Designed miniproteins, single chains, continued (2). Designs and how they scored, part 37

Each design is a single chain, and the fold is of that chain. pLDDT is the mean over its residues in the fold that is shown.

## One batch from the design tools (miniprotein)

Design m5346
Fold by ESMFold2-Fast:
Structure m5346 (fold): chain A 80 residues (1-80)
Amino acid sequence: GLSEEEKKLIEEGLKNLLEALEKQKTKANITPLINAAKKLNIEFNVKDLPEATIEEAKVLLENLMEKYPDELNELASKIL
C-alpha cells in the first residue's frame, strides 16, 4: 500500500497536471510525482525536469496505476 506521504505527493502531482490541462499548458511541474516514483521504485523518463510533457506525465501515471490501481483511482476521484 501507499504511505500517507506518497499519497500526498501523488495528489499534489495530479493537481499540478489538472491545472496545466485547465490552462492549456503543454508541460506541468511534476516534481511531487517524480518524488513519489523515486520512493516507490517506479520508472520514469522525463527530459526537462522538473517539467514534464502531458504525455510523459501520462506514462508515469500509467506506471503508478499498474502497481497501485485502487489507491490511484481513489486519489483521482477526489481531485477530478
Scores: mean pLDDT 80

Design m5347
Fold by ESMFold2-Fast:
Structure m5347 (fold): chain A 68 residues (1-68)
Amino acid sequence: GTLEKLLSKLKDIKKEKGTNKITKEELKNILKSVGISDTAIDQLLEKYGQDDGLVDVDKLIEELEKLL
């Protein structure tokens, strides 16, 4: 489903970058690519985005896996 595709893409970007942090814009592009609505993207960026404009991919993956 959409959540499984999102988890796969987040794990892939972590491997490619060699870091657990991505920008909010990078996360927005990933969420759009798996068919998540603009409204839901904005809510996720507000909830999981940090004050430095980055997102902790490991923390996001762990929280999303709990929803499966």
Scores: mean pLDDT 77

Design m5348
Fold by ESMFold2-Fast:
Structure m5348 (fold): chain A 78 residues (1-78)
Amino acid sequence: SMEEEIERLAKEAMEAVEAGDTERAARAVYELQRLGLVASPELRERVGEAIMEVLERAVRQGDRAMLDAILAAVREAS
């Protein structure tokens, strides 16, 4: 289901941020945002929450390159 795919990508993005894997994090966030564009309002809200959680984690780690890559992925997918 789309809900399961969103949760899978959210987990992948978070694990990638925690591992410092910038390319993997950016790809997962890009795919999350793309799913959000075609999702129901409820799932679109969940995508936004997941992306915010990932951004918050990158900020807490102080990894500017990670934060910039995630923000770029959101912009490119939108």
Scores: mean pLDDT 89

Design m5349
Fold by ESMFold2-Fast:
Formats: structure tokens, sequence, C-alpha cells
Structure m5349 (fold): chain A 64 residues (1-64)
């Protein structure tokens, strides 16, 4: 399977989380699904990236 496309999609999500947390992060469920699928396909996230996701979750929950 050409994981390049999925890897780029995940990278784009990481970039979104690396910047300011926009309201779009309320869709963090989509990000979590992509992460789970990426790990299943052999893509691994760093501890820092996982921490950013937790921050995004809290931010989205707090913002809403």
Amino acid sequence: DPSDERRQEVLKLKELLGGPLPEEVVEYERIMEAIKEAEKRGLVFTPEELERLREAEEYAKKNL
C-alpha cells in the first residue's frame, strides 16, 4: 500500500496541532482516527506529538 498519501495527511494534521489551536480542532476525533490508522499501517507518533493531541483535546473541550 502506498502509505505516502496517508503519511502526508497525518503530517498535515500534526502541523495543524503544532500551530495555534483553531476551532477546527473540535474535530479531533478525525485526528485520533487518523493516528490510530497510521499506527496500524506502521506510522509511529512521538511523545511530543501525542502530547499536542492531548492539549488539542483539552482545548477543544474547554473552548466548547
Scores: mean pLDDT 59

Design m5350
Fold by ESMFold2-Fast:
Structure m5350 (fold): chain A 74 residues (1-74)
Amino acid sequence: SEEDRRLALFREVVLLERALKEGKTIEQVKAEYSDEEIDAEARRHLERWDERAKQQGLPKEKLLQAIEDYVRLR
């Protein structure tokens, strides 16, 4: 559930970033990229954040808060 929430959050980040970068709506991004491609990119983001957390000795809870703040600011 917590991991599912993280993955869902990164899916939103990926969709928003691609929409903004390409000047498209989220619906158009979803039409051009498969759910599998979006999920794969979201998982890559999650893996990198997890690795950085381990390197810095940061709790995962603080990372989740930072990601939520990032999404809210977009």
Scores: mean pLDDT 74

Design m5351
Fold by ESMFold2-Fast:
Structure m5351 (fold): chain A 107 residues (1-107)
Amino acid sequence: MQEEEELVERARKAAENYFYEKFKKLGVSDETAKEIAKLVGEAAAEMVRADIHLQRGNLEQAREEYRRAVELFEKALEIAKKNGAPDEVIKYLESLLETARRRLEEL
């Protein structure tokens, strides 16, 4: 339980930091990059929680967590589009969203 919380938090921080730097490098404003990266980090945390619950056979909790990940990625994509993010950023977010949707559909 404790190790899982640490794994989830590490995944959240790693994704948030990685995508913040990536999106800044791709020309997204600091403010928008922070907002998107935070949502992507939260979505990554939900994906890791879902994978853990799935491994334990807890299908209903895994579905809820993958659904939350989908919602977070959709919100990140909406913010990116509204703020005129480069096509490369949009494609990254679309790829992440498709991965989360696929996980949810496979349940």
Scores: mean pLDDT 88

Design m5352
Fold by ESMFold2-Fast:
Structure m5352 (fold): chain A 84 residues (1-84)
Amino acid sequence: EDLKKQIEEQLQKNILEELEKGRKRVKESIARHERYYNALLREHSEDEFRRIVALDIEAPLQAKKKQETEKQKTEEQMKRALRE
């Protein structure tokens, strides 16, 4: 259990070192993200903002669902071609 927390602390320390090494790049990246999300919050309601952010997370899950749907379509098309 302590081992897991030690690993988390080590990861945080490594992240901090990377932030210190590449502060220019990281600061610019953070500022870009902050401006992007602030713009979304100003132009959209909080619920709409959450939906937009959720799309970035849900996209990989949607890929698997689409793959299953495409298999069903392919089977139906083959069935039609064989039946004419």
Scores: mean pLDDT 65

Design m5353
Fold by ESMFold2-Fast:
Structure m5353 (fold): chain A 77 residues (1-77)
Amino acid sequence: MEEELLKKEEEVLKELEPLREELGATEKDPVKAMEKLEEKALELLKKKDEEFAKLFEELRKQAERARAEAEAARAAA
């Protein structure tokens, strides 16, 4: 069961890798790139099983961290 879930997570991550690279190349703001990646991951997860909820949670945490860092940087400026 967990092995099958891990394999599906790897497949979704492989599908997200090209999008992450494309966003990194086209979007100069890393926070915006993370937000766009989160939106794309959410769309993919809606089409996939609930088994991918863990991946969504990880992406949400990454996006939240990036936003917090950007907000802190702006406040410090």
Scores: mean pLDDT 67

Design m5354
Fold by ESMFold2-Fast:
Structure m5354 (fold): chain A 80 residues (1-80)
Amino acid sequence: ADAKYEEAVALAEKAEAEKDPEKREELLKEAVRLRAEALAEKFGLDRELMERYAEAALAGDLEEAEALARELAEEARARA
């Protein structure tokens, strides 16, 4: 889990150094996906919900992102 999170951070740093906008976007999308997977593994949250949240956030779909964030918060509370 932590290794995936560190890999996601490294990809985000590569994206900041990337001058090609298309390659930068691909690196950012991969970084967000890996971060979502790492968080799901670390906290035992639903990986599919984390991936959907990351995709909605990247797409700027605020409504979908907020709905998924509430589901994730409820899952975290149930496990606390």
Scores: mean pLDDT 71

Design m5355
Fold by ESMFold2-Fast:
Structure m5355 (fold): chain A 100 residues (1-100)
Amino acid sequence: SKAKELLEKGKELEKEGKLEEALKKYEEALKLLSETLDGTDEKVAEAFFNIGRVYEKMGKLEEAKEYYEKAYKIYSEVLKNEEKAEEVKKKLEEVEEKLK
């Protein structure tokens, strides 16, 4: 899907340290997933988690927290994916500690 291609391109840009470009690709993927209803909860959660991670790398901790909370809710409450929920929760706790 187009959303999957945007998520993959975002990951490539993030790996290259092109954080603002990666963020834009993840936001484009999220918009497409939300507007076309062709996305899964899994892809939406992945987009939120990736956006949170990029904001954290940029030092935008309040934004990182917001997107990690959105990803955590989907993984824990909708998908019931314990492994992914725990991974996101760890990131959320790390960001919350830095905001003290």
Scores: mean pLDDT 84

Design m5356
Fold by ESMFold2-Fast:
Structure m5356 (fold): chain A 65 residues (1-65)
Amino acid sequence: MMSTAENMVRHLGLSPELAREIVERLGDEKAERLGLELMTRPVTKEELMRRYGLSEELAERVLSV
């Protein structure tokens, strides 16, 4: 089985470190949901912070991939 962090690296092009931070902060289920949303629709920085609890810096890093 692949870890959620590994899937985020593969499908979203995130660095392994960034993917790990997201999974550790959100948990596997929320991180997978975030990954699906990022692949299927535009997600704003405000949505990342509000719905997923990411910091502004972390949300910007996710969107800059």
Scores: mean pLDDT 75

Design m5357
Fold by ESMFold2-Fast:
Structure m5357 (fold): chain A 60 residues (1-60)
Amino acid sequence: SERREALILGILALLQEEGPLSVAEIARRLGVSPATASRTLRYMERQGVVVRRDGRYELA
């Protein structure tokens, strides 16, 4: 999906299943560019739904 909402849901599902993942891993798994994944993850981090630890994102 190209919608931001669909990407957010995909990231949440992936992190729930796989645990902490890098931007590159998330981008590869969801078929988006690293830039798109990074922007969306930063947005989700500001919303308090994910946290970044040691270069990896995980559920807050």
Scores: mean pLDDT 85

Design m5358
Fold by ESMFold2-Fast:
Structure m5358 (fold): chain A 76 residues (1-76)
Amino acid sequence: MADAAVRQAEAALRAAKALGAPEEAIAALEEALRAARAGDLEAAIAHLEEADRLLREVIERAAEDEELRAKVAEAL
């Protein structure tokens, strides 16, 4: 499932950058992508989970902005 993990990490990274996510969330997604490309699926999943936790606060903020919400849906 390495290909699916790579695609998920790439999509999440694009969405995070588009949202102006915290550097910590972007760093976690970059580590997830690196791990996925190296075939370390366990590390990739762990980093994706951390990024999801950090991105949750950005998504909650975007819930007040219909344009940002639509942009996230388009990127994911």
Scores: mean pLDDT 71

Design m5359
Fold by ESMFold2-Fast:
Structure m5359 (fold): chain A 89 residues (1-89)
Amino acid sequence: EVEELRKKARETAQKLIDAARQGNVEETVKLADELAEIFKKLKELGDPRVPVLATAVAIQLVGEANLLSDPEAREKVIEAARKIIKAAE
């Protein structure tokens, strides 16, 4: 199950970054919630990589947020990054 969850985390993270890049706030929030749940599950299963993966995703999300012209979209993408970090703690 751990390897399947890791694969799902990678796929969800890529979709999340793509949604954030597009400024798609609704999809970004949805995918951030999905990825947070996957990271919580992996953490419960003892996966030591979760904090490093969460940090990498959060850094990319903040980078994408800084490229967005809409302040509301930027704020929501930054909130998604914070949610991902908290899920991995």
Scores: mean pLDDT 85

Design m5360
Fold by ESMFold2-Fast:
Structure m5360 (fold): chain A 58 residues (1-58)
Amino acid sequence: SVAERLQAAGMSPEGARRAAESLAAGGATDEDVERVIAGVRAKDTLAATRALLAAGGG
């Protein structure tokens, strides 16, 4: 699941679940999910947050 992938990238279990719910609610594409994961893995909070807001901002 998206939550499991985000958790594997370095998010907390609670953070990963919330982010996955936001992405699903916003109709995020696979590309949007990959951007969030890349930001988390890079420990780039701004990039991860920006990608999440762009995907989940419906």
Scores: mean pLDDT 75

Design m5361
Fold by ESMFold2-Fast:
Structure m5361 (fold): chain A 82 residues (1-82)
Amino acid sequence: SAISEPIPKEALENLKKAIEAAEAGDAEKAREYALKALEAARGNPAVFEIVRALVAMIAGIAKVAGDEEVAKALREAIDEAL
C-alpha cells in the first residue's frame, strides 16, 4: 500500500519546523514550513494525505491553545497545497 511508503525526510523536517513556528506563535513561518512539507509530499497521494492530516492536527492544537492566527495560517497552507 502507498501509505506504507516512507515519508520524505524533507516533509518531516518541514513539519518539525512548522510545529516549532506554531509553538512560537509565528503564523507566517508556520504557514511557510507547512506549505514546504505538503509540497515535499506531493509526489505520493497517500503520503500527502498523512502530511495534510498532521498539519490539520497542528492547526487544531493551535486553535485550542487560543492562537487563531496560527490555526488560520496552517489551514490556508492546506488550501494552497490542494
Scores: mean pLDDT 83

Design m5362
Fold by ESMFold2-Fast:
Structure m5362 (fold): chain A 91 residues (1-91)
Amino acid sequence: NANEKVIKATNLLTAAALIAVGVRLDLEWGLVTPEQARQGVADARSLLEEAKKLVEEVKDKLTPSQIAEFERDIERVEKLVAEVEALVDAA
């Protein structure tokens, strides 16, 4: 079901973004070790990659508008995760 995969991809992108933001805040406030922060980034990366796979699986069933929206959302989450990854590597 394409609609179920769309919902799942959206939820995975949201979860990846929330984990990345949480790791950033926890690192800033000294609430996690660098090792714990690296695990959080890895978890966010895993969810992002799963969301990308789901979007590719249903791409032929999406409107051009839906494809463009997912591409923008994926780009935003990729940038967020990459920024947090760089902060973790610098810590």
Scores: mean pLDDT 87

Design m5363
Fold by ESMFold2-Fast:
Order: C-alpha cells, then sequence, then structure tokens
Structure m5363 (fold): chain A 75 residues (1-75)
C-alpha cells in the first residue's frame, strides 16, 4: 500500500522545488517524488512505501534551506 503525500511550502529561492524533490527522493522508502514551483509556492508530491517513509520525507523537505511554512497532507 502506497502513501501519497502532498507538501506545500513557501520557497525563497528559484531552486527550492528541486532541492525539496531531491530531499524526498533521498529518503529511504520513497518510491517517487515530484516538485513544482510557481513563484514562491512549492508543491511536492511524494509516493512512499509506508507512513513512516512519508513522514521522514516530510521532515527531510522541512529541513531544506529556503523552504518555510511547510504544510503536509496525507492522501
Amino acid sequence: MDIVTNVIATGSTPDAAKKAQEAALATPGVKEARALQHGDTVSVTVVAESKEAAEAAIKAISAVPGLSDVKATLI
């Protein structure tokens, strides 16, 4: 069973979405991650093998420099 998580954050740099995607993909148990940036809004979709992996990915994204106001929704 895959856990799908949507993360929305404010990005202060033009590469914030790329950094968020890389952080999510570096998390063990993450199968797929895709990030989009529209101005200062960063949206990351994460597909994880487990809830633990999804939560670890959210934590990794939150640790990315240049991201603030990180909000996550489990789908």
Scores: mean pLDDT 80

Design m5364
Fold by ESMFold2-Fast:
Formats: structure tokens, C-alpha cells, sequence
Structure m5364 (fold): chain A 71 residues (1-71)
């Protein structure tokens, strides 16, 4: 699908933009899920609830932006 390919491309570009922000929020690893095309972050085991919420907000915003741009 052209839409799916466009979303994947946008998410790969967004990964670079949000990697630093996610690492600052307590992520140990950040990648694009090859099955869904979504950015996935693995959080450090000792992150605070506030850091975890921040990481979730960053991911949700990035996905929403990519979806909006792809449409």
C-alpha cells in the first residue's frame, strides 16, 4: 500500500527527530517495528512513572503526526 509505505518512511524520519527526546525520557532502545511501522521504545527498568508517561506522549504524538502527514 502506498499509504503504508509513506507512513513507514515518515516514521523512519521521525525516529531520528525523537530519539534524543525518548532517550531523555528513560528509553534504552528506540526502533521502528517492522510489522506495524510504528516507533517502539524500550524503557529502562528504573524509569519513574512521569518519565514513562512522557515517553508514551512522545510516541503518541509522533505516530499521530506521521498518520496526519501520510493522509
Amino acid sequence: SELTERIRRIMEERLEAIREELLAAGAEDVSVDPETGEIVATLAPDVTPEQALRAAEILLRAHEEARRRAE
Scores: mean pLDDT 74

Design m5365
Fold by ESMFold2-Fast:
Structure m5365 (fold): chain A 95 residues (1-95)
Amino acid sequence: AAALEAQIAALDAELAAAPNDAALLTTKAALLLDLGKAAEAVAAAQAALALDPANASAHVVLARALAALGDVAAALAALAAALALNPADPVALAS
C-alpha cells in the first residue's frame, strides 16, 4: 500500500542519517514483509541482527520472511533464537 511505502521512504531517510540503527532496520524489515518483499525483509533483518544479535524482534521478522520464501528450516532456527531471547512469546506459552 502507498502508506507502507511512504513509511519505508521515511525510514530510509532516517537510516541515511543513522545507518547503524538496529531498531530502524528491524522496523524497515517488518514493513517490507507487510509489502510482500520477503527477500528485502530478510536482508534488512540480517543487517539489524549484525548490529544487535540479541534483538528478538529482528529474529521474529527474519523467521517470518524466511517462511514466506519457503525456507522452513531457516525460519524455525530463527524462531528458536527469538524464543531463547524472549521465552514469554505466545508460541512458547502455547506449548
Scores: mean pLDDT 78

Design m5366
Fold by ESMFold2-Fast:
Structure m5366 (fold): chain A 86 residues (1-86)
Amino acid sequence: STLTVVVTGADDAAKALARSFADGLASGGYSVTLEESGDTVTITIEGARVGEKLMAIALATELMLAGHDVRVKTEGDTITIEVTPP
């Protein structure tokens, strides 16, 4: 199955964390596509299981620990992380 993680309202720090997350998954052998458009980062992960959804929640947690306000929405295989910079 395909998992889509969408980070919205991303500043440079949030984009760096999202890129690091995508790079980590790709290094772990996942098929990962990252697209950036303005303040939005879209990460598409092919072959996703429940563990990849937990990794997306870990990304949201890292953003919160970095001082961002974060709201997470889950709709099927799409996880949206709405970021408000500090």
Scores: mean pLDDT 79

Design m5367
Fold by ESMFold2-Fast:
Parts: sequence; structure tokens; C-alpha cells
Structure m5367 (fold): chain A 93 residues (1-93)
Amino acid sequence: SASAATIKSLYSQLATALRNGDLDLAQSILDEILALDPSKAALVSELKTILASSPDAETLEKLATAVESGDALKFAIDYHVEDGLRLIKRALS
């Protein structure tokens, strides 16, 4: 559908914004994806939470690759597991 082609274009734009470290543009594109596909509300919320933590360039590149491959949800799950482990290690140090 035309909507699916538009969503695919937005994911490509999102990956480019992430690689450039343009977090404001990335968040704007996520809002556009959500407006076109409300079923992505949970994924968009999780990705916005990750972006709000100001991730480094390596993390943004990995997220951009996951977005392009359709693995953004898996990336978000893996990120929360790793972040939780880092917080536990910090608390125990």
C-alpha cells in the first residue's frame, strides 16, 4: 500500500537521523511513524526512551541497522536487558 511505502521511507529516514546523531529529528520521525501506524505505539515509546538516555554513536549505529532490518523491537528488548545489568553492576560497585 501507499501507506506501507511511506512508513518504509520514514524508517530509512530514521536510520539516517540516528547515524547523524540528530535525536530531535529521530524523535520527530518516530511521531510520524506512530501517526501512520498506531500499532507501533509500544515500539515508538521504547525507542523514545532509549533516545532520551542520549546513547553513544555506536549504540545509535546499531539501532539504525536494526531499524533498517526490521529488528528495532529486538534491539529495544536487548538494550533494556543490557541497561538493567549495567545499573545492577553500578549499584554493587
Scores: mean pLDDT 81

Design m5368
Fold by ESMFold2-Fast:
Structure m5368 (fold): chain A 82 residues (1-82)
Amino acid sequence: EEEERRRQRLEAIEKSFEEMLKDYETLKADPAALAAQRERVRAILREKYPDLSDEEIDRMLALAQDIVDKLFEAFKKWLEER
């Protein structure tokens, strides 16, 4: 029972990762949508950390993007290796 539920959950997670990866690749292929998302995050960071310079906020955005890219590359590799 528990083993079967675990297998079904793993299949659901795999499908979710495939859908998320597809959505991410679609977003990445749309420069305007990607730029709009970055500007929204930038506005939030400026509001939350008003003492940070624009340069520091840009560095934070670049780091966040790198982390997200690495996370999706890890998901893609995980799907390919199974």
Scores: mean pLDDT 75

Design m5369
Fold by ESMFold2-Fast:
Structure m5369 (fold): chain A 62 residues (1-62)
Amino acid sequence: SDALRQQGDQYYQKGLEYEKQGDYKQASIYYRQASRYYGESGDEEKSREAHEKSVEWQKKAL
């Protein structure tokens, strides 16, 4: 649904903001939430992209 995709977009933008600040732990968390909402909306491509970012930044955080 459009509402779920918009939630994904909001979480993704927050992920980008934390990434710019060097807060990789928060960036990972927000990208993970974005991936979940994109997946539930049926946007498999954006879900995969957000998931990959979440994993990448989680590794950099720890």
Scores: mean pLDDT 85

Design m5370
Fold by ESMFold2-Fast:
Structure m5370 (fold): chain A 67 residues (1-67)
Amino acid sequence: LQQDIDNAQSRYQQLNDRYRRLDREAQRARRDGDDDRARRLRRQADALRSSADQSRNQYQSLLSQYN
């Protein structure tokens, strides 16, 4: 159980960190007027956000079971 919780937390953190990085790059691309790059980066960030949310829900579910 603890290993599963640790793995889920690590996965969530990695996905969230990558999401934040891509989101910042998308914002900068928009600021620079590169709309095509901004749209591509935003789609990638949204996909990572969805994966991170799923990992977070899994992590929280495991914590509830541990309780």
Scores: mean pLDDT 79

Design m5371
Fold by ESMFold2-Fast:
Structure m5371 (fold): chain A 88 residues (1-88)
Amino acid sequence: MAAEKAVEAGNKAGLAAAKYAKTGAKGAAAAIAAIGAGAGAYFGLSAEEVERSAKAAAEAGRLAGEEGGKLTEEAAKEAGEYGKKAAE
């Protein structure tokens, strides 16, 4: 189930970002961008879709870095909630 796996990848990205937030928002932003791009490729998205997703993730990551990890925390919380719904 591609959608369920994508949500699971999002949850892992959120957890990794939260862990990196302890060392710095820059690390969290980079981790989110890299994991988003990798997840897209892994789950069989086209190269163009992966690139668009990577750009969106990179922009979100930059904003998280500038806000001191605030967006990273929100993304992690949302990913957790989506994971619960996807498991249904």
Scores: mean pLDDT 56

Design m5372
Fold by ESMFold2-Fast:
Structure m5372 (fold): chain A 68 residues (1-68)
Amino acid sequence: SSEGEKKAKQAERYIQAARGALEMGDYESARELLKQGEKYAETARKLGMKDEAEKLLEEVRKLEEQLE
């Protein structure tokens, strides 16, 4: 749906911002941005964007691994 696409795009923006924060060594900001990215990706999943949301959630997990 259109709403699912909007939520997926919002998740992409948060994930990109988290990558930027991580590259600058701002781990606290990176964690918060990934948390937002995960929430928007889960919302996109519930709105029928299952394949796109799965890719976004995989990206979040990989970036979270770098913060562990």
Scores: mean pLDDT 88

Design m5374
Fold by ESMFold2-Fast:
Structure m5374 (fold): chain A 61 residues (1-61)
Amino acid sequence: MEEKLERYRELALKYGLDEQAAEDLALGAVEHGLSEEEVENALRTARTQKDLGRAAARAEG
């Protein structure tokens, strides 16, 4: 269990999440029984949404 939490946290940090967000994601992934692939896909999706949010905010100006 602890090894999975650490791996998921490290992956989240690589995708640019804060420590708190990384912990929340790691805990959620373990609670839902997600695989490493599913966690990585979730991180890719989250990062893409963040990039789109930045673009949308700039378009308002």
Scores: mean pLDDT 71

Design m5375
Fold by ESMFold2-Fast:
Structure m5375 (fold): chain A 76 residues (1-76)
Amino acid sequence: MSEEEKKKIEEEILKELEKAKEYLKKGDLEKAQEYIKKAEEIYLKNVKNLSKETKEEFLRVSIELGLELLKRGVYK
């Protein structure tokens, strides 16, 4: 895979993760999950070609969603 292709794939993952973070801030956990699932599909297909930074961001956002799901499940 070319460096240009890797960059485009990483940018796509980061864009989906950014949307997921936006919906997490708004408390829309269903939409946050949808965007994380989109990022996960791209991530799993390309994991060997991704930078450490992109992998760490994916994990951070996934953990943040998991924590919010636990907190919101207890709130009601």
Scores: mean pLDDT 80

Design m5376
Fold by ESMFold2-Fast:
Structure m5376 (fold): chain A 65 residues (1-65)
Amino acid sequence: GPKVKITAKEDLDLIGDKNRTLKKGESIEGEILKKLNDKYAEVKILATGEVVTIDLNKVEVEVIG
C-alpha cells in the first residue's frame, strides 16, 4: 500500500499486539495495508514492522515518496 507519514491531531490509540498511544503532534511513518471502513485503517509501522489499527478521524495523513 502507500507509504505515509501519520501525524496525530489528538492522542491516538495504536491498536495492535501491544496497544500504545501516539500523542497529539507526534508522527509515525507507515504503509497503509487496508482501509477497514471510513473510520479505521490497518497500517504497518515502517520502523518496527508492527501492524496497528488507527482512527483516520484523529490523524493527518501525508503520502511520502
Scores: mean pLDDT 84

Design m5377
Fold by ESMFold2-Fast:
Structure m5377 (fold): chain A 62 residues (1-62)
Amino acid sequence: MSKSEFARLGMAAGIVIAALSLLGREDEAQKLAEKFKEAMEKNDPEGLRKVLDEAIAALNAA
């Protein structure tokens, strides 16, 4: 995975997590933000992808 691809993945995950917080789902957003931070600090693209997938699934579930 390229550094640019990793950065875009991180941005997408951050946006979805922010959307969850704006919808009043702050507990879910906080848990995902903690996982996001860990994946970013470890430069873990698989962890970031998992966070994005979980955030999208949560957002889609309403």
Scores: mean pLDDT 81

Design m5378
Fold by ESMFold2-Fast:
Structure m5378 (fold): chain A 97 residues (1-97)
Amino acid sequence: MEYEKKAKEYGKKAAEEGRKGKGKEGGEYAAKGAEAAVKAAAAGDGEGAEEGGRYAMKGGTEAAKGAKTAEEAAAGAGGAIAGMGGEVHGRIVAGKL
């Protein structure tokens, strides 16, 4: 679905920016990925929300690792937690919990 594709794309961008040491931009992309995963779940795409949320979580984790400041690391971690939420919501919608 469109939201799953957006969540995966944002998660990948979050990881790329994290590897470049751009933790702030990475955290912002991870948050957008998590939002897209939640929208997939709201549309009834539990599998897409689970997978998209997982990508956002991984991207946020990489952004936190690439962060140059504690504030940037917190933004990346926040994106990872939001992505995890999307994954869990997707699992519930898919009937896996």
Scores: mean pLDDT 81

Design m5379
Fold by ESMFold2-Fast:
Structure m5379 (fold): chain A 80 residues (1-80)
Amino acid sequence: ASEHYLKGLELYRRGDYEGAAEHFTEAIKIRPSAEIYTNLGKALKELGDYEGAIKAYEKAIELNPNYEEARKNLEEVKKE
């Protein structure tokens, strides 16, 4: 697994969403995946960056259209 991805998950669990987003972004540069983009979107949503979250979830769906978590999270963040 990417070291950045694991660190991002650790930071997300601690509530450090900015640190999590940074590490997920670095993990994506090394090896993009639907799972990492979905976790980036979750961190961005917690930071109030809804536009960034939407883009991250859309990238996750682009990489894996059957990744249900990304589709559900996208629907939730797009609601009024």
Scores: mean pLDDT 86

Design m5380
Fold by ESMFold2-Fast:
Structure m5380 (fold): chain A 90 residues (1-90)
Amino acid sequence: REELIEEARRHVEEAAETIARDPRLRETGERVRRLGLEAIEAHEDLERSEQLVDEALQLAGDAGASHDVMADLAGHFGEALHLSKKAREL
């Protein structure tokens, strides 16, 4: 259970680093990281976790993240939510 949560956190960190590679988006990357970690912490509440992920994706898009960066971010958050769901089932 804890191992799945730590792996989910790693996906959030990788997503935030992908955004932060653009110097214009460094502050956005930190905010996206915090929202993603809050989504993982809310693993017992799937609706809240999904809302936090949607907020992070909206924030990155509003800040001007490219289509490729948005696709990578969505992939990392999708995997993080999947791992968080598995952690709840254990």
Scores: mean pLDDT 77

Design m5381
Fold by ESMFold2-Fast:
Structure m5381 (fold): chain A 102 residues (1-102)
Amino acid sequence: MAERLEAVLRETEAELAALAETASPEVRAVIDEVRRELRELVRGLKAARSREEREALLLGFVGRLSELLARLDALDPAVAAEVAAIVGGFLERVTAVLEAEE
């Protein structure tokens, strides 16, 4: 589980870093916050001892992500859509890893 979660995190961070390189400073700052939230989620999921703890972490992450995406959309709707797609793919891949590594 941990190695697969770290691989998903590394790939997602690389995609977000590529977007950040061409972004304005204000947009880059929000993308950096998204990247920190991804790292904290993966750290929490690796430490979680129950399914209920993992579900709580995922719900909390989705709430914070929604606020960050709203800030991005106000600054740059195109970048917000790309970040939403990248993070959506991250969540699908994380969920698949957690289901496979029972």
Scores: mean pLDDT 85

